# Designed miniproteins, single chains, continued (4): the designs that were tried, part 76

Each design is a single chain, and the fold is of that chain. pLDDT is the mean over its residues in the fold that is shown.

## One batch from the design tools (miniprotein)

Design m14621
Fold by ESMFold2-Fast:
Structure m14621 (fold): chain A 74 residues (1-74)
Amino acid sequence: MSEIVGVVGGIRKGSTGDAVLFGVVTLEAGTDGPYVARLRTPDGPREIRADSLEALREQLEAAFPDVEIRITEV
């Protein structure tokens, strides 16, 4: 079963805390991947998959270059 393993936040670069995206990261229990981020963005919902949290961060930073991405494990 998929478990929530983290949360994603995105703050617009150069702002004083303007949160522009939010979501959760899920992982199938007992596995090392894929990590699935489900995000709420200004342009609507988005889903991104990666084999690691580092790869997921890289994909998010590439998709949102003006946003400071934070992933917090729970």
Scores: mean pLDDT 77

Design m14622
Fold by ESMFold2-Fast:
Structure m14622 (fold): chain A 75 residues (1-75)
Amino acid sequence: SGLSKEQIGEIVKKAIPPGYTVTDVTYTDDSVVVTGTMTFGTSEPLLQNLKTLGFPNAQITINGDGSFTITVPLD
């Protein structure tokens, strides 16, 4: 609530733990999508950071090639 899509994207980029690299941020009608690569670590610190920052409904997918996608719904 009260945050722009751009502000949400910046907050998510600041929530990224060591081992993750953000390559792109895309805005849709109903979400902010952050993509990148993971070289080491787990999704647990990232999920905890996003929950603490007010995004408990954020979805994280990590693929076998090390690419990741974070989707933050705007509802």
Scores: mean pLDDT 80

Design m14623
Fold by ESMFold2-Fast:
Formats: C-alpha cells, sequence, structure tokens
Structure m14623 (fold): chain A 80 residues (1-80)
C-alpha cells in the first residue's frame, strides 16, 4: 500500500501529508490520473475513518488535493 509506505517513511503527520501530496502531484504530472485519484481517495479515507475528521474538514482536504492536481497538470503542460 503506497499510503502505508509513505506513512512509515514520514517522521510526523505534517511530513506524511506533504509526502502524499507530493506523490499525488508526481502521479498526475506523469499522466497517471487514475493512480493519483486512488491515492487521493485513500488519503481522504484515512482522514475520515482513522483520524475522525468531519465532513467539512474532508471537503477542505478534497479541495486542497484538487488544487494540487490542477497545478500538476499545468506544470506537465509547461514541461512538454
Amino acid sequence: EKLEEIKKNSPNETAFFEAVLDEIYRLYKEGKEEEAQKLRDALIDYFRNELGYSDLDIKQLEELIDRVMELAKRRAELEK
């Protein structure tokens, strides 16, 4: 599980969150949209079910990840 691998290699929750966002960015930039979406869904599930985040917090997390994916798409277009 990619999420668990990133968690194991992260010294704290902030580093874990940043590393997952970096991986989503990388996957989306490489055109692996389905894999990026699965990692996004796994991160959201983790926050909702393991950390007990509210629906409002989850919506904010979804919006943040969507912005990261948009930036990755724009960056990929610039690097072609």
Scores: mean pLDDT 78

Design m14624
Fold by ESMFold2-Fast:
Structure m14624 (fold): chain A 100 residues (1-100)
Amino acid sequence: MSRLERLEEELEEIKEAIVEHAKTYGMPEEVVEEIRKLLEETIERVVELLRAGDLEGAAEVVEEMFEKIKELGKKYSKEPEKFLEKVDAQEGRARLLLGL
């Protein structure tokens, strides 16, 4: 597989993990769907930027997305500290995948 195909597959795994954590820690269905959509749009944008050779732009889009997810977790999670801990682990994984 190409490096980009592997990265996209790993980002899809990160998406599913974050969506499951949002469900596990009691976020409303509407917010879970908002998080899923945000992650899907971000993955599409990251792949586009990486195809264009814009690693810095890809990193910025990922950082902005995680910031938005953490704000939703603080506001809507029944266990915000636990949700944020899980999101931080996935952010760390995403940063390593981007060479950050």
Scores: mean pLDDT 87

Design m14625
Fold by ESMFold2-Fast:
Structure m14625 (fold): chain A 99 residues (1-99)
Amino acid sequence: AWEAFNAKLDEMVAWVDENAAELDPADVERFKALVDALKASPEAAIAALENAEPGEVAMFAMLVAEAENRVEEMLEELRGKKPEERLALMKEYLLEFIK
């Protein structure tokens, strides 16, 4: 699980690098800093997620769901929920996975 998650993070970094010309440089820098923090240790990952932007939390939750082959389950749990409810659920999912 953790190794598959890190492999997906590397894939995401490659995608961001390929599309850097179309992206805000500050957003690219923030994303890469968050990836570095997440890859350092589970404890560092938890600390980084506590300070992450909602979009970053959503991105990492979907990445974990992909690594675990649970994308459809995640999407069904998020269906019909308010943005703040989705954020809370995705953050909880990430914290349980990182443990």
Scores: mean pLDDT 72

Design m14626
Fold by ESMFold2-Fast:
Structure m14626 (fold): chain A 56 residues (1-56)
Amino acid sequence: SLVDTLAKVQGVSPQLAETIVNGAGDNLRKVSPDQLAKVQGVGPALAQKIYDALHQ
């Protein structure tokens, strides 16, 4: 699942992964790193790591 993919990213808790997936849903792969960095608990560096994990 997308939650499991995000939870494997260093610095992403299972709770944070669920928050991101619930906010973006099926559009998660279309979300930019800048948009991800606006999520509470996600900084610019973590946003880039999440983006990279979704596009592997």
Scores: mean pLDDT 77

Design m14627
Fold by ESMFold2-Fast:
Structure m14627 (fold): chain A 77 residues (1-77)
Amino acid sequence: MDYSNFREKFEEFSELISKLVKEAQKRIKSLGLSAEKYTGLVLRFIGFLLDEVVTAKDEEELRKKFEAYLEKEIAES
């Protein structure tokens, strides 16, 4: 397992990841969900970002995947 590659990719996208997490939290919070559902959605979203950051080619790809995933999760809530 190459942790150096993960770290490099995470640092490359760190500012975008921070912004996407904040955007997700704001949008999920606006849904008025229970604490349990809110926490579950946020954790699933963080897991998604951690999986996708290693394979993303650029910030545009990561943002598009983020938007599609978040819209799907919100629609299923």
Scores: mean pLDDT 74

Design m14628
Fold by ESMFold2-Fast:
Structure m14628 (fold): chain A 98 residues (1-98)
Amino acid sequence: DMKSIAKKTSDDLKKASDYAKKGDGDKAKKILQDLISDLTKKKKDVQKQKPDDTLTIDFLTSMINTTKYIYDLIDKGKLDEASKKADDVASSLDSYAK
């Protein structure tokens, strides 16, 4: 369900944020790339099995796009901006997953 996706995404974003704060952009990027891959596979699965579940598909699309944006910030060396964005998104997802 969306709450399980939100919790896992939050946990992975927090891990990536911690690495970015330590200046380890490569490890942060690896976590974000794995997260993008996982979310993309989940989205394809939902689209095939439940194509009318537009709320879940839109949620997954939003999470994929946000994670790609954070990845791009790290790729550009903007580690502080990336960590702040990841922490903000993770906090919102934690509130949703309660």
Scores: mean pLDDT 88

Design m14629
Fold by ESMFold2-Fast:
Structure m14629 (fold): chain A 86 residues (1-86)
Amino acid sequence: GRIVERDVSTPEEMERIVLEYVEKHPRATFEITAVDADGTEVLSARFDLDSKVPFDSRKLAREVLTLIKRQIEQRGATPSKVTVRF
């Protein structure tokens, strides 16, 4: 598997980065973690994408990531680093 770490300052930046890797690797299983500036985990999620219908898988990933972004925002948490494993 590959691991990518990116510095982020908003949930929107986190969502954008995850979507970029989902679009580049539509047949991968993704494990996503995000931590705040104190190193506290604010997100842990796993996505198993079905390669049989790539467009529906991408739509589902966007919808799930939008819900996760809203949950982080509602908690008042701010991500500082996202890690994507695929």
Scores: mean pLDDT 72

Design m14630
Fold by ESMFold2-Fast:
Structure m14630 (fold): chain A 66 residues (1-66)
Amino acid sequence: GPLKAAALNAAGRLRSLGRDDTADRVLELVREGRYREALLEGIRGFREVGDEKTAENGERILKKFL
């Protein structure tokens, strides 16, 4: 579904930004079926690297499926 796809995309992007630990945590949450928590973890990771625009986009996706 959309939340799983968004979380997987976040993990890939975070890994490309050198945030391997955060990417691995997002993938762990996805494997557990915890897609909302996976996307929230990804949003936190983007904020930590200063990518506020990507973090805000993730929050909009999350809010749409609340």
Scores: mean pLDDT 88

Design m14631
Fold by ESMFold2-Fast:
Structure m14631 (fold): chain A 62 residues (1-62)
Amino acid sequence: MVIGKLKEGVTLELPSGVVLKEGDEIKIEKIDEEYAKVTNLNTGEEAIIHYEQAKIIESLLE
């Protein structure tokens, strides 16, 4: 499990339509080798995405 703030200047839209904005507190939880759950703690929205995409988001957290 990883929690961090999305970097300044970054805005991401996930395939599910969930939007992550700069300064949002993001939680990433690995489900298995294929999937992770991403939660925007500021909005309460969550999405299941491929783990490779989740790792990219994790690299954008401070």
Scores: mean pLDDT 83

Design m14632
Fold by ESMFold2-Fast:
Structure m14632 (fold): chain A 81 residues (1-81)
Amino acid sequence: PVSLEEVEKILKEEIEKLKEEDKSVTEISLEVTDDSVTLKLKVLTEDNVEVEVEVTVTKDNKISGKVTIKKDGEVEVKEVE
């Protein structure tokens, strides 16, 4: 299993890379707690669709993901394990 410390390090390195390379990224944040690491990414596409991706890794090595797509006032939410 991967430690939360290793996940945090990898995510921080990827965040810095994404901030430099992708102008479509409107928000990127990393939330670290004693029990979990959560990556939140917001992207505005060329067709004016807002995509929000949230990935959480817990201390128990459980991974969960949530994708929210907002287009023309409609909200679609997809959750993955």
Scores: mean pLDDT 69

Design m14633
Fold by ESMFold2-Fast:
Structure m14633 (fold): chain A 84 residues (1-84)
Amino acid sequence: AMEEIRAIEERVRREVEEARKLPEEEFRRIARRLTALGSAKALLIRDGVETSSDVEALLYTAEVAEREGEAGVAAAFREVAAEL
């Protein structure tokens, strides 16, 4: 539960730090993707939802954000899903 969410946060932080070795533009793209996926997987654990792919996890998160009235956040997650 919370320990799994913390493990995801720690992994995302380490992967983003490793990506800092890349050119700035590539780092920004990868960091955005890693952060979005980490957030989506944390939400799935919180909500008790299982998906078959990273794309489905991102789209589920976008749907939740849209229902919460956060259209900009929903659009951002959909953009990351489209780039995978």
Scores: mean pLDDT 81

Design m14634
Fold by ESMFold2-Fast:
Structure m14634 (fold): chain A 63 residues (1-63)
Amino acid sequence: SKAEKEAQYKEKIARLEQQLENNSDAETREVLETTLRILDKQRKENLSPAEIYAMWQALEEAG
């Protein structure tokens, strides 16, 4: 549902922002900032639940 999609994005963004705040490594910060930009753009482009799930898996694997 739309509410579930919104909740998932909010949770992912909050976690990434927390990781960015706690991380001083420039390379890791660049990856986190890039991931945040991609997620925000894709959310605005109305991702399907399958795309959200794929992005979630990519986040857990990438670091």
Scores: mean pLDDT 70

Design m14635
Fold by ESMFold2-Fast:
Structure m14635 (fold): chain A 76 residues (1-76)
Amino acid sequence: SVMDRYVAVIAGGLATAAILGKDPEKTAIEILASVLAGMEFLSPDTARKKAEELFREYKEEALRLARENGGPVPEL
């Protein structure tokens, strides 16, 4: 589903932040916003706002997915 894709992108963003030593929330939101702009043809500002809301809604599920896959998990 589209929701499962959002969770997967957030989990990937969190893993990327952990590997690169970057802010996990900011990194995940920036990656998700870029994906949303490309996939849903949203303006950058609309994509960022949607990414911020989706991150807040799905971050716990994304952290769970990252832990279950044995990937690097940042502290939030």
Scores: mean pLDDT 79

Design m14636
Fold by ESMFold2-Fast:
Structure m14636 (fold): chain A 69 residues (1-69)
Amino acid sequence: DGEEQTLTAETRVPRSTPDEEARARTERTVQELVRRLEEAGVRVTGVGPIRLRDEGDFKVGEVPVRVRS
């Protein structure tokens, strides 16, 4: 039993990118992160909601991913 840790998956796209595309890119980033963690023997215990925010000229998608080593 390891301590639970929260990682943040982040994807940055141009601010003009539609929310649907930004969410899709963020989802792909999360899927790749989860896959790499599982291949490394890390247990993924939860995936939180996708959150979009504006940052200057960018739209940033963020997802919390909970893991246990």
Scores: mean pLDDT 82

Design m14637
Fold by ESMFold2-Fast:
Structure m14637 (fold): chain A 55 residues (1-55)
Amino acid sequence: MEAEASELIARLAREHGLPNTLENRQALNRITNRLIEGKMSEEEAREALAEVAAA
């Protein structure tokens, strides 16, 4: 469950080519934690990550 969430977020970050900045790491950590806690769906996580990449 936790490993699956972390792997998904890492994969999406690679797909979007996100630079390894502190701001991006903090955003990805928030998304990962919400996904692990069940407060966010996989689809919502994909959308949130696309938004981070577009900013």
Scores: mean pLDDT 77

Design m14638
Fold by ESMFold2-Fast:
Structure m14638 (fold): chain A 55 residues (1-55)
Amino acid sequence: SDEAVKRMLKELAGFSDEAADLMLAGRFAEAAKLAGVSEEQARAAVETFTALVSA
């Protein structure tokens, strides 16, 4: 679920609530700027935690 991915983004990757919401909305450029990471890192984090939630 989106909530489970959001919790992992916050707890495991240290993203803020706002950055996690932007990532889940597919707004990776905005999330990356807010979080101080690359767009690739933001996308990879969502992909990784989505896979973990689906396992």
Scores: mean pLDDT 84

Design m14639
Fold by ESMFold2-Fast:
Parts: structure tokens; sequence; C-alpha cells
Structure m14639 (fold): chain A 69 residues (1-69)
């Protein structure tokens, strides 16, 4: 169970970085679905024990959200 959460968290960190990098290249094209997906991936990363990485990724997601408002 804990091993599964950690593996899921590790994958979520990778997926979140990839998605956030993509969004940051074209912030004007950011969709609500992409923003929601980024928040969910950050949450999975945190549950998997990647708290520091999740905090940094969440900061980036919040900056993106603020830019598209």
Amino acid sequence: SEEEFRADGEQAVRDAKELIDEIEKNPEKTTTAQLVAAYLLVSIARFGGYEEEADELLKRVKEIAKKIE
C-alpha cells in the first residue's frame, strides 16, 4: 500500500512536471482541464511522500492560475 502510493507519487511528480512545463510554454492556451489535472497530480505526489516537490509544483500551478484570470 505505502509502496504503491510512493510509486504513484513518483509518477505523478514526473507527469506534473511535464504538464506544467507544457502549460508554461503556452500559458495563453491553458485549459481548465489542464489546470485541474495539474492540481490532482500535485495531490497524488504529496500523498506519495514527495512533499517538497509537490509544494514547488503547486507554487507553479498557482502562478499559472493567476496568469489566466
Scores: mean pLDDT 85

Design m14640
Fold by ESMFold2-Fast:
Structure m14640 (fold): chain A 88 residues (1-88)
Amino acid sequence: TEELKKARAEMRERNPELVKEAEEEIKKLIEEYKKTKDPEKISSLGIKLAMLIPYASELSPEEEKEIEEIIRKADEEILKFVKELSAK
């Protein structure tokens, strides 16, 4: 885990354009979350945020809190979907 974090930090340092794109995309996903009430969209947003977080250099405490809430909500919806699949 720590080695993976270090490797991602080095990747961010070598690819500043990727960091900028990730931070811009994270901001867009947070705004999309504020506009949607659709559980399927929330699940997709949470997955995308989880994938992008390692590529962002810094996030504000407010952004971190919003991301955590979105991921938590997405996890709840995904777990419901998985339980329904297990019933078939």
Scores: mean pLDDT 74

Design m14641
Fold by ESMFold2-Fast:
Structure m14641 (fold): chain A 104 residues (1-104)
Amino acid sequence: MSEATLTLTDPSPEALARALMLAAEVLRAQGLKVGSAAKTVEEMAELLAKYGVGSVAAYRDGELAALVVADARTGTVRIFSEDPALLDAVVEALRAAGLVASVE
């Protein structure tokens, strides 16, 4: 499984929520079914503010294909996928949106 850790320029719950919801849209565009506890940026920001963590899970043919986790304590987004093309697509979209300070 491939992993990338992104540090966001803005560690706010709102910015982390935007990153997660953008990741969800990118994964849907790749033909994946996406599950999230929140349907809007506002709902995701509330979850991040209350619990310190939020996630988006994407499935291909019923199997987990990508997982994106935001941690409000560190201002980071971690992306897990066995498909490096999915990981790269999410990283590039978040960078293009101006959300990313650094990538590991």
Scores: mean pLDDT 85

Design m14642
Fold by ESMFold2-Fast:
Structure m14642 (fold): chain A 94 residues (1-94)
Amino acid sequence: KEELLKQGHAQVKGLVDKMLELAESEEEKELLKKLEEAGKKLAEAYLNKDEEKIKEYTKEIIEILKKIQEVTTSEQLKEFAELVIEELEEYLEK
C-alpha cells in the first residue's frame, strides 16, 4: 500500500524534475511545484479509488499545466504540457 504510493510520488517527482530543468523563471518553478503537489494527491486518490477526487485533481493538474503554457518561454515545456493536457482530457472523456 505505502510502496505503491511511494512509486506514484516518485514518478510524479521525476516528471516534474525534468520539467524544472526547462523552467527559466521563478513563476514557472512555482507552478511546477504546485503541479508536483497536485500529481501526488492524484496518485493517492487513485490508490484509494476515490473517483470524485481523481476527477478533481486531474482538472487541477490541467489548469496548472495551462498556466505553465501561458508563462513559459520554453518551447519544449509548452510541448510537454500540451501532450499531458491532451492525455488527461482524453482520460476525463473516458
Scores: mean pLDDT 78

Design m14643
Fold by ESMFold2-Fast:
Structure m14643 (fold): chain A 95 residues (1-95)
Amino acid sequence: KPTQEELDKEVRVALAEIEAAVAEISYKRNPTPENYKELADAYERLADVYIEAGDFELAAQSYEKAWQAYENAGDTEKAQIARQRAELARKLAES
């Protein structure tokens, strides 16, 4: 039943989830602005992969996590972009 394209998407999601989990561990061990930025970048990549997979609710949650992490890193520009992307993903989930 699953196509090669569907399997490739599942692999990309799994890898992005692992990357986010690794960034969370790094942040918990040493909560620096740099580790917050790495965490935020990982959540943003995870959200992008969820968009590609059509999982808009998970994408919105991941962009919201990226927004919070960018705020904590002091990157207000990326935080605002992540917040806007979260809002767009929520609208996609509602349709």
Scores: mean pLDDT 86

Design m14644
Fold by ESMFold2-Fast:
Structure m14644 (fold): chain A 81 residues (1-81)
Amino acid sequence: SAREIAERLAREEMKKIGSLFLDFSRAKEVVRRALEEAGIEVSDDVIIGALSVAGYEHGLPPNRLKSGAVGRAVELALRYS
C-alpha cells in the first residue's frame, strides 16, 4: 500500500540522515514519493494539510515526524484527494 511505501521511505531517509525523525520538508518529500510510486497525483496543499494533521494526531512537533505519522499522512491525503 502507499502507506507501507511511505513508512519504508521514511525509515530509509531517517537512516540516511542519522535521525529518528524527519523535518516537515523531508516528510513532505517522502509522502510525495510514496504517492508517486503508487501512481497517485496529489497537490502540495493536500500533502501539507495531511502531514500537519498526522503530526498533531501523533503529538509530534512539525520538525520531528516519525514513520507512523508519515504513513498516516498518506492515508489522509488519499481520503482528501
Scores: mean pLDDT 83

Design m14645
Fold by ESMFold2-Fast:
Structure m14645 (fold): chain A 82 residues (1-82)
Amino acid sequence: VEDYRREQLELTRKVVEAAARYLREQGHEELAEELLREATAAIDQGDLEVARGLVLRGLVRAGLSPEEAVALLDRIEEEVRP
């Protein structure tokens, strides 16, 4: 149970880092910095659902629809998986 939680925390950190990199590449540097700051705080509290919500919020604020944001998040999660 604890090993699973640690794995999910590490995976979520990688997802947040990848999403922030995407935002910077699209010219949304301030959104990327905000996402990293807020999502890192949520991850440190063990709140993975909040961290995922912050990724989706950042992508939507960058101009993606909620459906597009979810699809991109799913792609990022697949890319960061071992």
Scores: mean pLDDT 82

Design m14646
Fold by ESMFold2-Fast:
Order: C-alpha cells, then structure tokens, then sequence
Structure m14646 (fold): chain A 61 residues (1-61)
C-alpha cells in the first residue's frame, strides 16, 4: 500500500532499507508513484529529491 511504503521510506534506518522501499515504490502504478512522491515531499523535501533521482535512474552522490 502506498502509505505504508511512504512510511517505510521516510523512516528507513539505513541506506539498504531506503533502497528497498524505493524499489517497492517503483512497482506501483505511475499515478500511485506520483501520490507517494507528493506525500514524501510534504514531509521531507530532501528525501523526495532522492526518490526523484532514483526514478530517473540516477543516484545522489
């Protein structure tokens, strides 16, 4: 579910958990991915940027 994956991503204790949550988010429909991105941006704009870069096939440095 979108909300659970957003929470998992925002509250990830390490980079591995964060990447796992992002991978699960990319399996959602494009519409649900956009909803997840909006929810992440509202709570943590920095993590929203990381997710956008992941979707573009780019990783932050």
Amino acid sequence: KVDELVEAFLNAPDLGAQYEAMAQLTKLSEEDQQRALEKIEAKDPYKARQFRLFLEGRKPP
Scores: mean pLDDT 76

Design m14647
Fold by ESMFold2-Fast:
Structure m14647 (fold): chain A 88 residues (1-88)
Amino acid sequence: MEAPLPDAELLERLRAQLEEDLAAAMERYGLDDGVEAFRKEIEEEAAAAGDPAAGELALRLLDAIRAGAPVAELEAIRRQGVAASLAA
């Protein structure tokens, strides 16, 4: 069975997925409005799920991806977000 460990390959896949979701939002609303709409969708989904820490993590990952952050930085953000979620 595939190990559920957070590693560089899993983070690259997550990055690609978030970039695809952002691209879809930008196609729907336009560049600037698409980013804002995608952020709002993340916040609304996290609120509906009762997991605001997951929403904060997703927003931080989105900001890092948009800034061109390396996978190592994405891993650090994800680890911090998981720790925050466990503390909440």
Scores: mean pLDDT 67

Design m14648
Fold by ESMFold2-Fast:
Structure m14648 (fold): chain A 75 residues (1-75)
Amino acid sequence: AEEERIRAVARAIAENAALQVEEDGTPYKGTIYISRTDAAGNGTLVGKATVDVPTPEDREAAEEKIRADLEAFLA
């Protein structure tokens, strides 16, 4: 279940980055942090991924790397 969520998040991040590159024409490079808020309002860092999309065609490679980064962060 969590692995499926990680895959969905990685796909969304990669797609958004690729769209940004297509629109702006500039390679996308960044680090994304994912936090989860508990019922008391406390934030916990649950994921970190490096996003690197030089061209829109690199979206699939970026998606796989983001997924791997998020999985590694949880290990």
Scores: mean pLDDT 76

Design m14649
Fold by ESMFold2-Fast:
Structure m14649 (fold): chain A 85 residues (1-85)
Amino acid sequence: KLEVLKAAAQSRSPVSLLGALEELINNGKEVKPLTTLDDEEIRKRAAELQKKATNPEVQEAARLLVEGKYDEAAEKILEIIDKMK
């Protein structure tokens, strides 16, 4: 399952990054595939994740998504996944 999260983060797609963060926050619980979201909906969901997350690194990744910094968000998500082993 960590390999799937890494692949999602490496895609650097805003939707895939959002999905990876949702899965990390929900302890790997499957979330519905989000394949068609506009920038406003992505930012809205990222802001919800930022508030829900208790881990400061996950909060920072969500903040980067809210700001539209998808490459930086992807790198932060990959760092979090690597620490999980």
Scores: mean pLDDT 71

Design m14650
Fold by ESMFold2-Fast:
Structure m14650 (fold): chain A 67 residues (1-67)
Amino acid sequence: MSDEEIKELLEKALAALEREPSAALARAVLHDILKVAPDNELIRRAYEAAMAGDVEAAIALLREALK
């Protein structure tokens, strides 16, 4: 998957979580992104935050990944 495709997935995940902040949603969308970008450190950390129930940290890490 290209960097642009990963960026599009991250933008969609961020938009969804900003509208409906949910740890379950964050875990689901980040798990799917990690399948295509397993070595992305920021996405992995966002997934770990979502697994801990910290949706705000997951959103912050997604914003950082989009810089």
Scores: mean pLDDT 80

Design m14651
Fold by ESMFold2-Fast:
Structure m14651 (fold): chain A 83 residues (1-83)
Amino acid sequence: MSRVQELLERVRKVREEARKLGDEGSAKVLDRIEEELKKNPNMTPFELQIQEGMVDLVYGVSKLIAKIKKEREEKRLKELLEE
């Protein structure tokens, strides 16, 4: 499998996870990365490394958003149970 195909698969996976979390912002960033990969299939190794780093950053942000959302939901549930 080409490095570009591996990155496209990763982009699709991270986008699906972001969408399940309701993170439309991260999903839009991943859509842009996919379009850039499609427009420039002959990316240099350096350009491809930048795109890989951007996907990793978005994945980290989506995980952080999920953690914050979980903590907020746990706090809401605790407040409901303590009434």
Scores: mean pLDDT 78

Design m14652
Fold by ESMFold2-Fast:
Structure m14652 (fold): chain A 94 residues (1-94)
Amino acid sequence: MASLDEIEKVAAEAYHLVLEALERTGLPELAEAARILQDGGLRMRELKEQGASVEELAEVVLETLERVAEILRDVDPELAAQIRELAERLRKMV
């Protein structure tokens, strides 16, 4: 079962990858992906402060990563694959 620290690390890793790609390319789809990750991170933080379970926090991150991977599928398929790998890694820990 994933710890809160492991969930936060996966979310941070995904955000870092998207920001690096956005800084290099300036693509609007990467800006949208970064916004989705920011919104997901804020929601996770709110739920954490409200005493949400590790499972509820993991679900928010998984849903966020799946949305990001879908947006990036045709724009940056290598990054989309990396985000999917992060989602699968988290799913195996939950």
Scores: mean pLDDT 84

Design m14653
Fold by ESMFold2-Fast:
Structure m14653 (fold): chain A 88 residues (1-88)
Amino acid sequence: MEEEIRQLREMGFSDEEIEAYLRLAEKAEEAVRLGKEVGEEAGAEVLRAAGEAIAAGLAEAIENEDVLRAIELLIAGYEEAIARLREL
């Protein structure tokens, strides 16, 4: 984590973008953990569906060079996946 934060700073990311990335990493880890608990096949399907749902918005954010928006869309996608996995 600390080494990763330093690497991101050296790559030119802002402190705000780094903080957003850390939130994204936390949500991704929770989604993966819950996916494993509900069963690998079912968990993978939910995560794939959530990823596809944000793909168009993510592509637009990347095209516009809006890194924060891209990270926020990924966080929202993982939060939706977590909610769906918890209902399984």
Scores: mean pLDDT 69

Design m14654
Fold by ESMFold2-Fast:
Structure m14654 (fold): chain A 83 residues (1-83)
Amino acid sequence: SMAKEIQKQVDELFRELNRVRQQVGLRARQSSPERRKQLVNFAQQVESTVATQAQLAKDPKTAQKAIKEAQRAIDELAQLAQE
């Protein structure tokens, strides 16, 4: 069903978020205090965004946009961790 497909996509987003959070944690430990604070704050913002978008994904009318927005936020966090 579409609901099962959406839930699978949401589960994968949380798995990817957790993977990126591990990378952010490693980068933060090797960073200046200012950079560490930036990485931690942005990671918290992305976690909040993904949680909000996961709730919106429960509505079929908003699901695709919500999944795309969550993926964009995770990608931005991953990019910041590589800088």
Scores: mean pLDDT 88

Design m14655
Fold by ESMFold2-Fast:
Structure m14655 (fold): chain A 72 residues (1-72)
Amino acid sequence: MEVLTLSPEEIEKELEKKAKESGVKLSEEERKKLIEELLLQSELARRAAERGITEADDAEERALYEEVLAEL
């Protein structure tokens, strides 16, 4: 089953929230970067939870970040 950690609707809500907070229109490039960051953070959080990695495990968190980046 293809499970997106964030739904497209959740991504759009986060983009809308950021636009409202900044009071300016997000450029296409800024939107793309924000979506990529949201997907990366979502996948990182999912894998960290599955492996029991906490913020105290900086080395493990870094290794996981590199793994997710390589898959995107």
Scores: mean pLDDT 68

Design m14656
Fold by ESMFold2-Fast:
Structure m14656 (fold): chain A 71 residues (1-71)
Amino acid sequence: EKLEREIELGVEMIDAAVKRVVALKKGDEKEAYLYAAKLYEISAEIGELTGSPQEVIDKLREKAKEYRKKA
């Protein structure tokens, strides 16, 4: 259950990271910001599953919102 969800999120994180690098290489700022936002959202969810401090989770979610607004 928990372990499977962590693995699924890890795979999604790698996919988003690759897509962000590709977007940056193409000069697609909007797409790069979108995938940066997804990376922070996934990191926050992993943080919740692993019991990270709430302050860290809140900062990750705030970063995700910032990048989504820039997209």
Scores: mean pLDDT 82

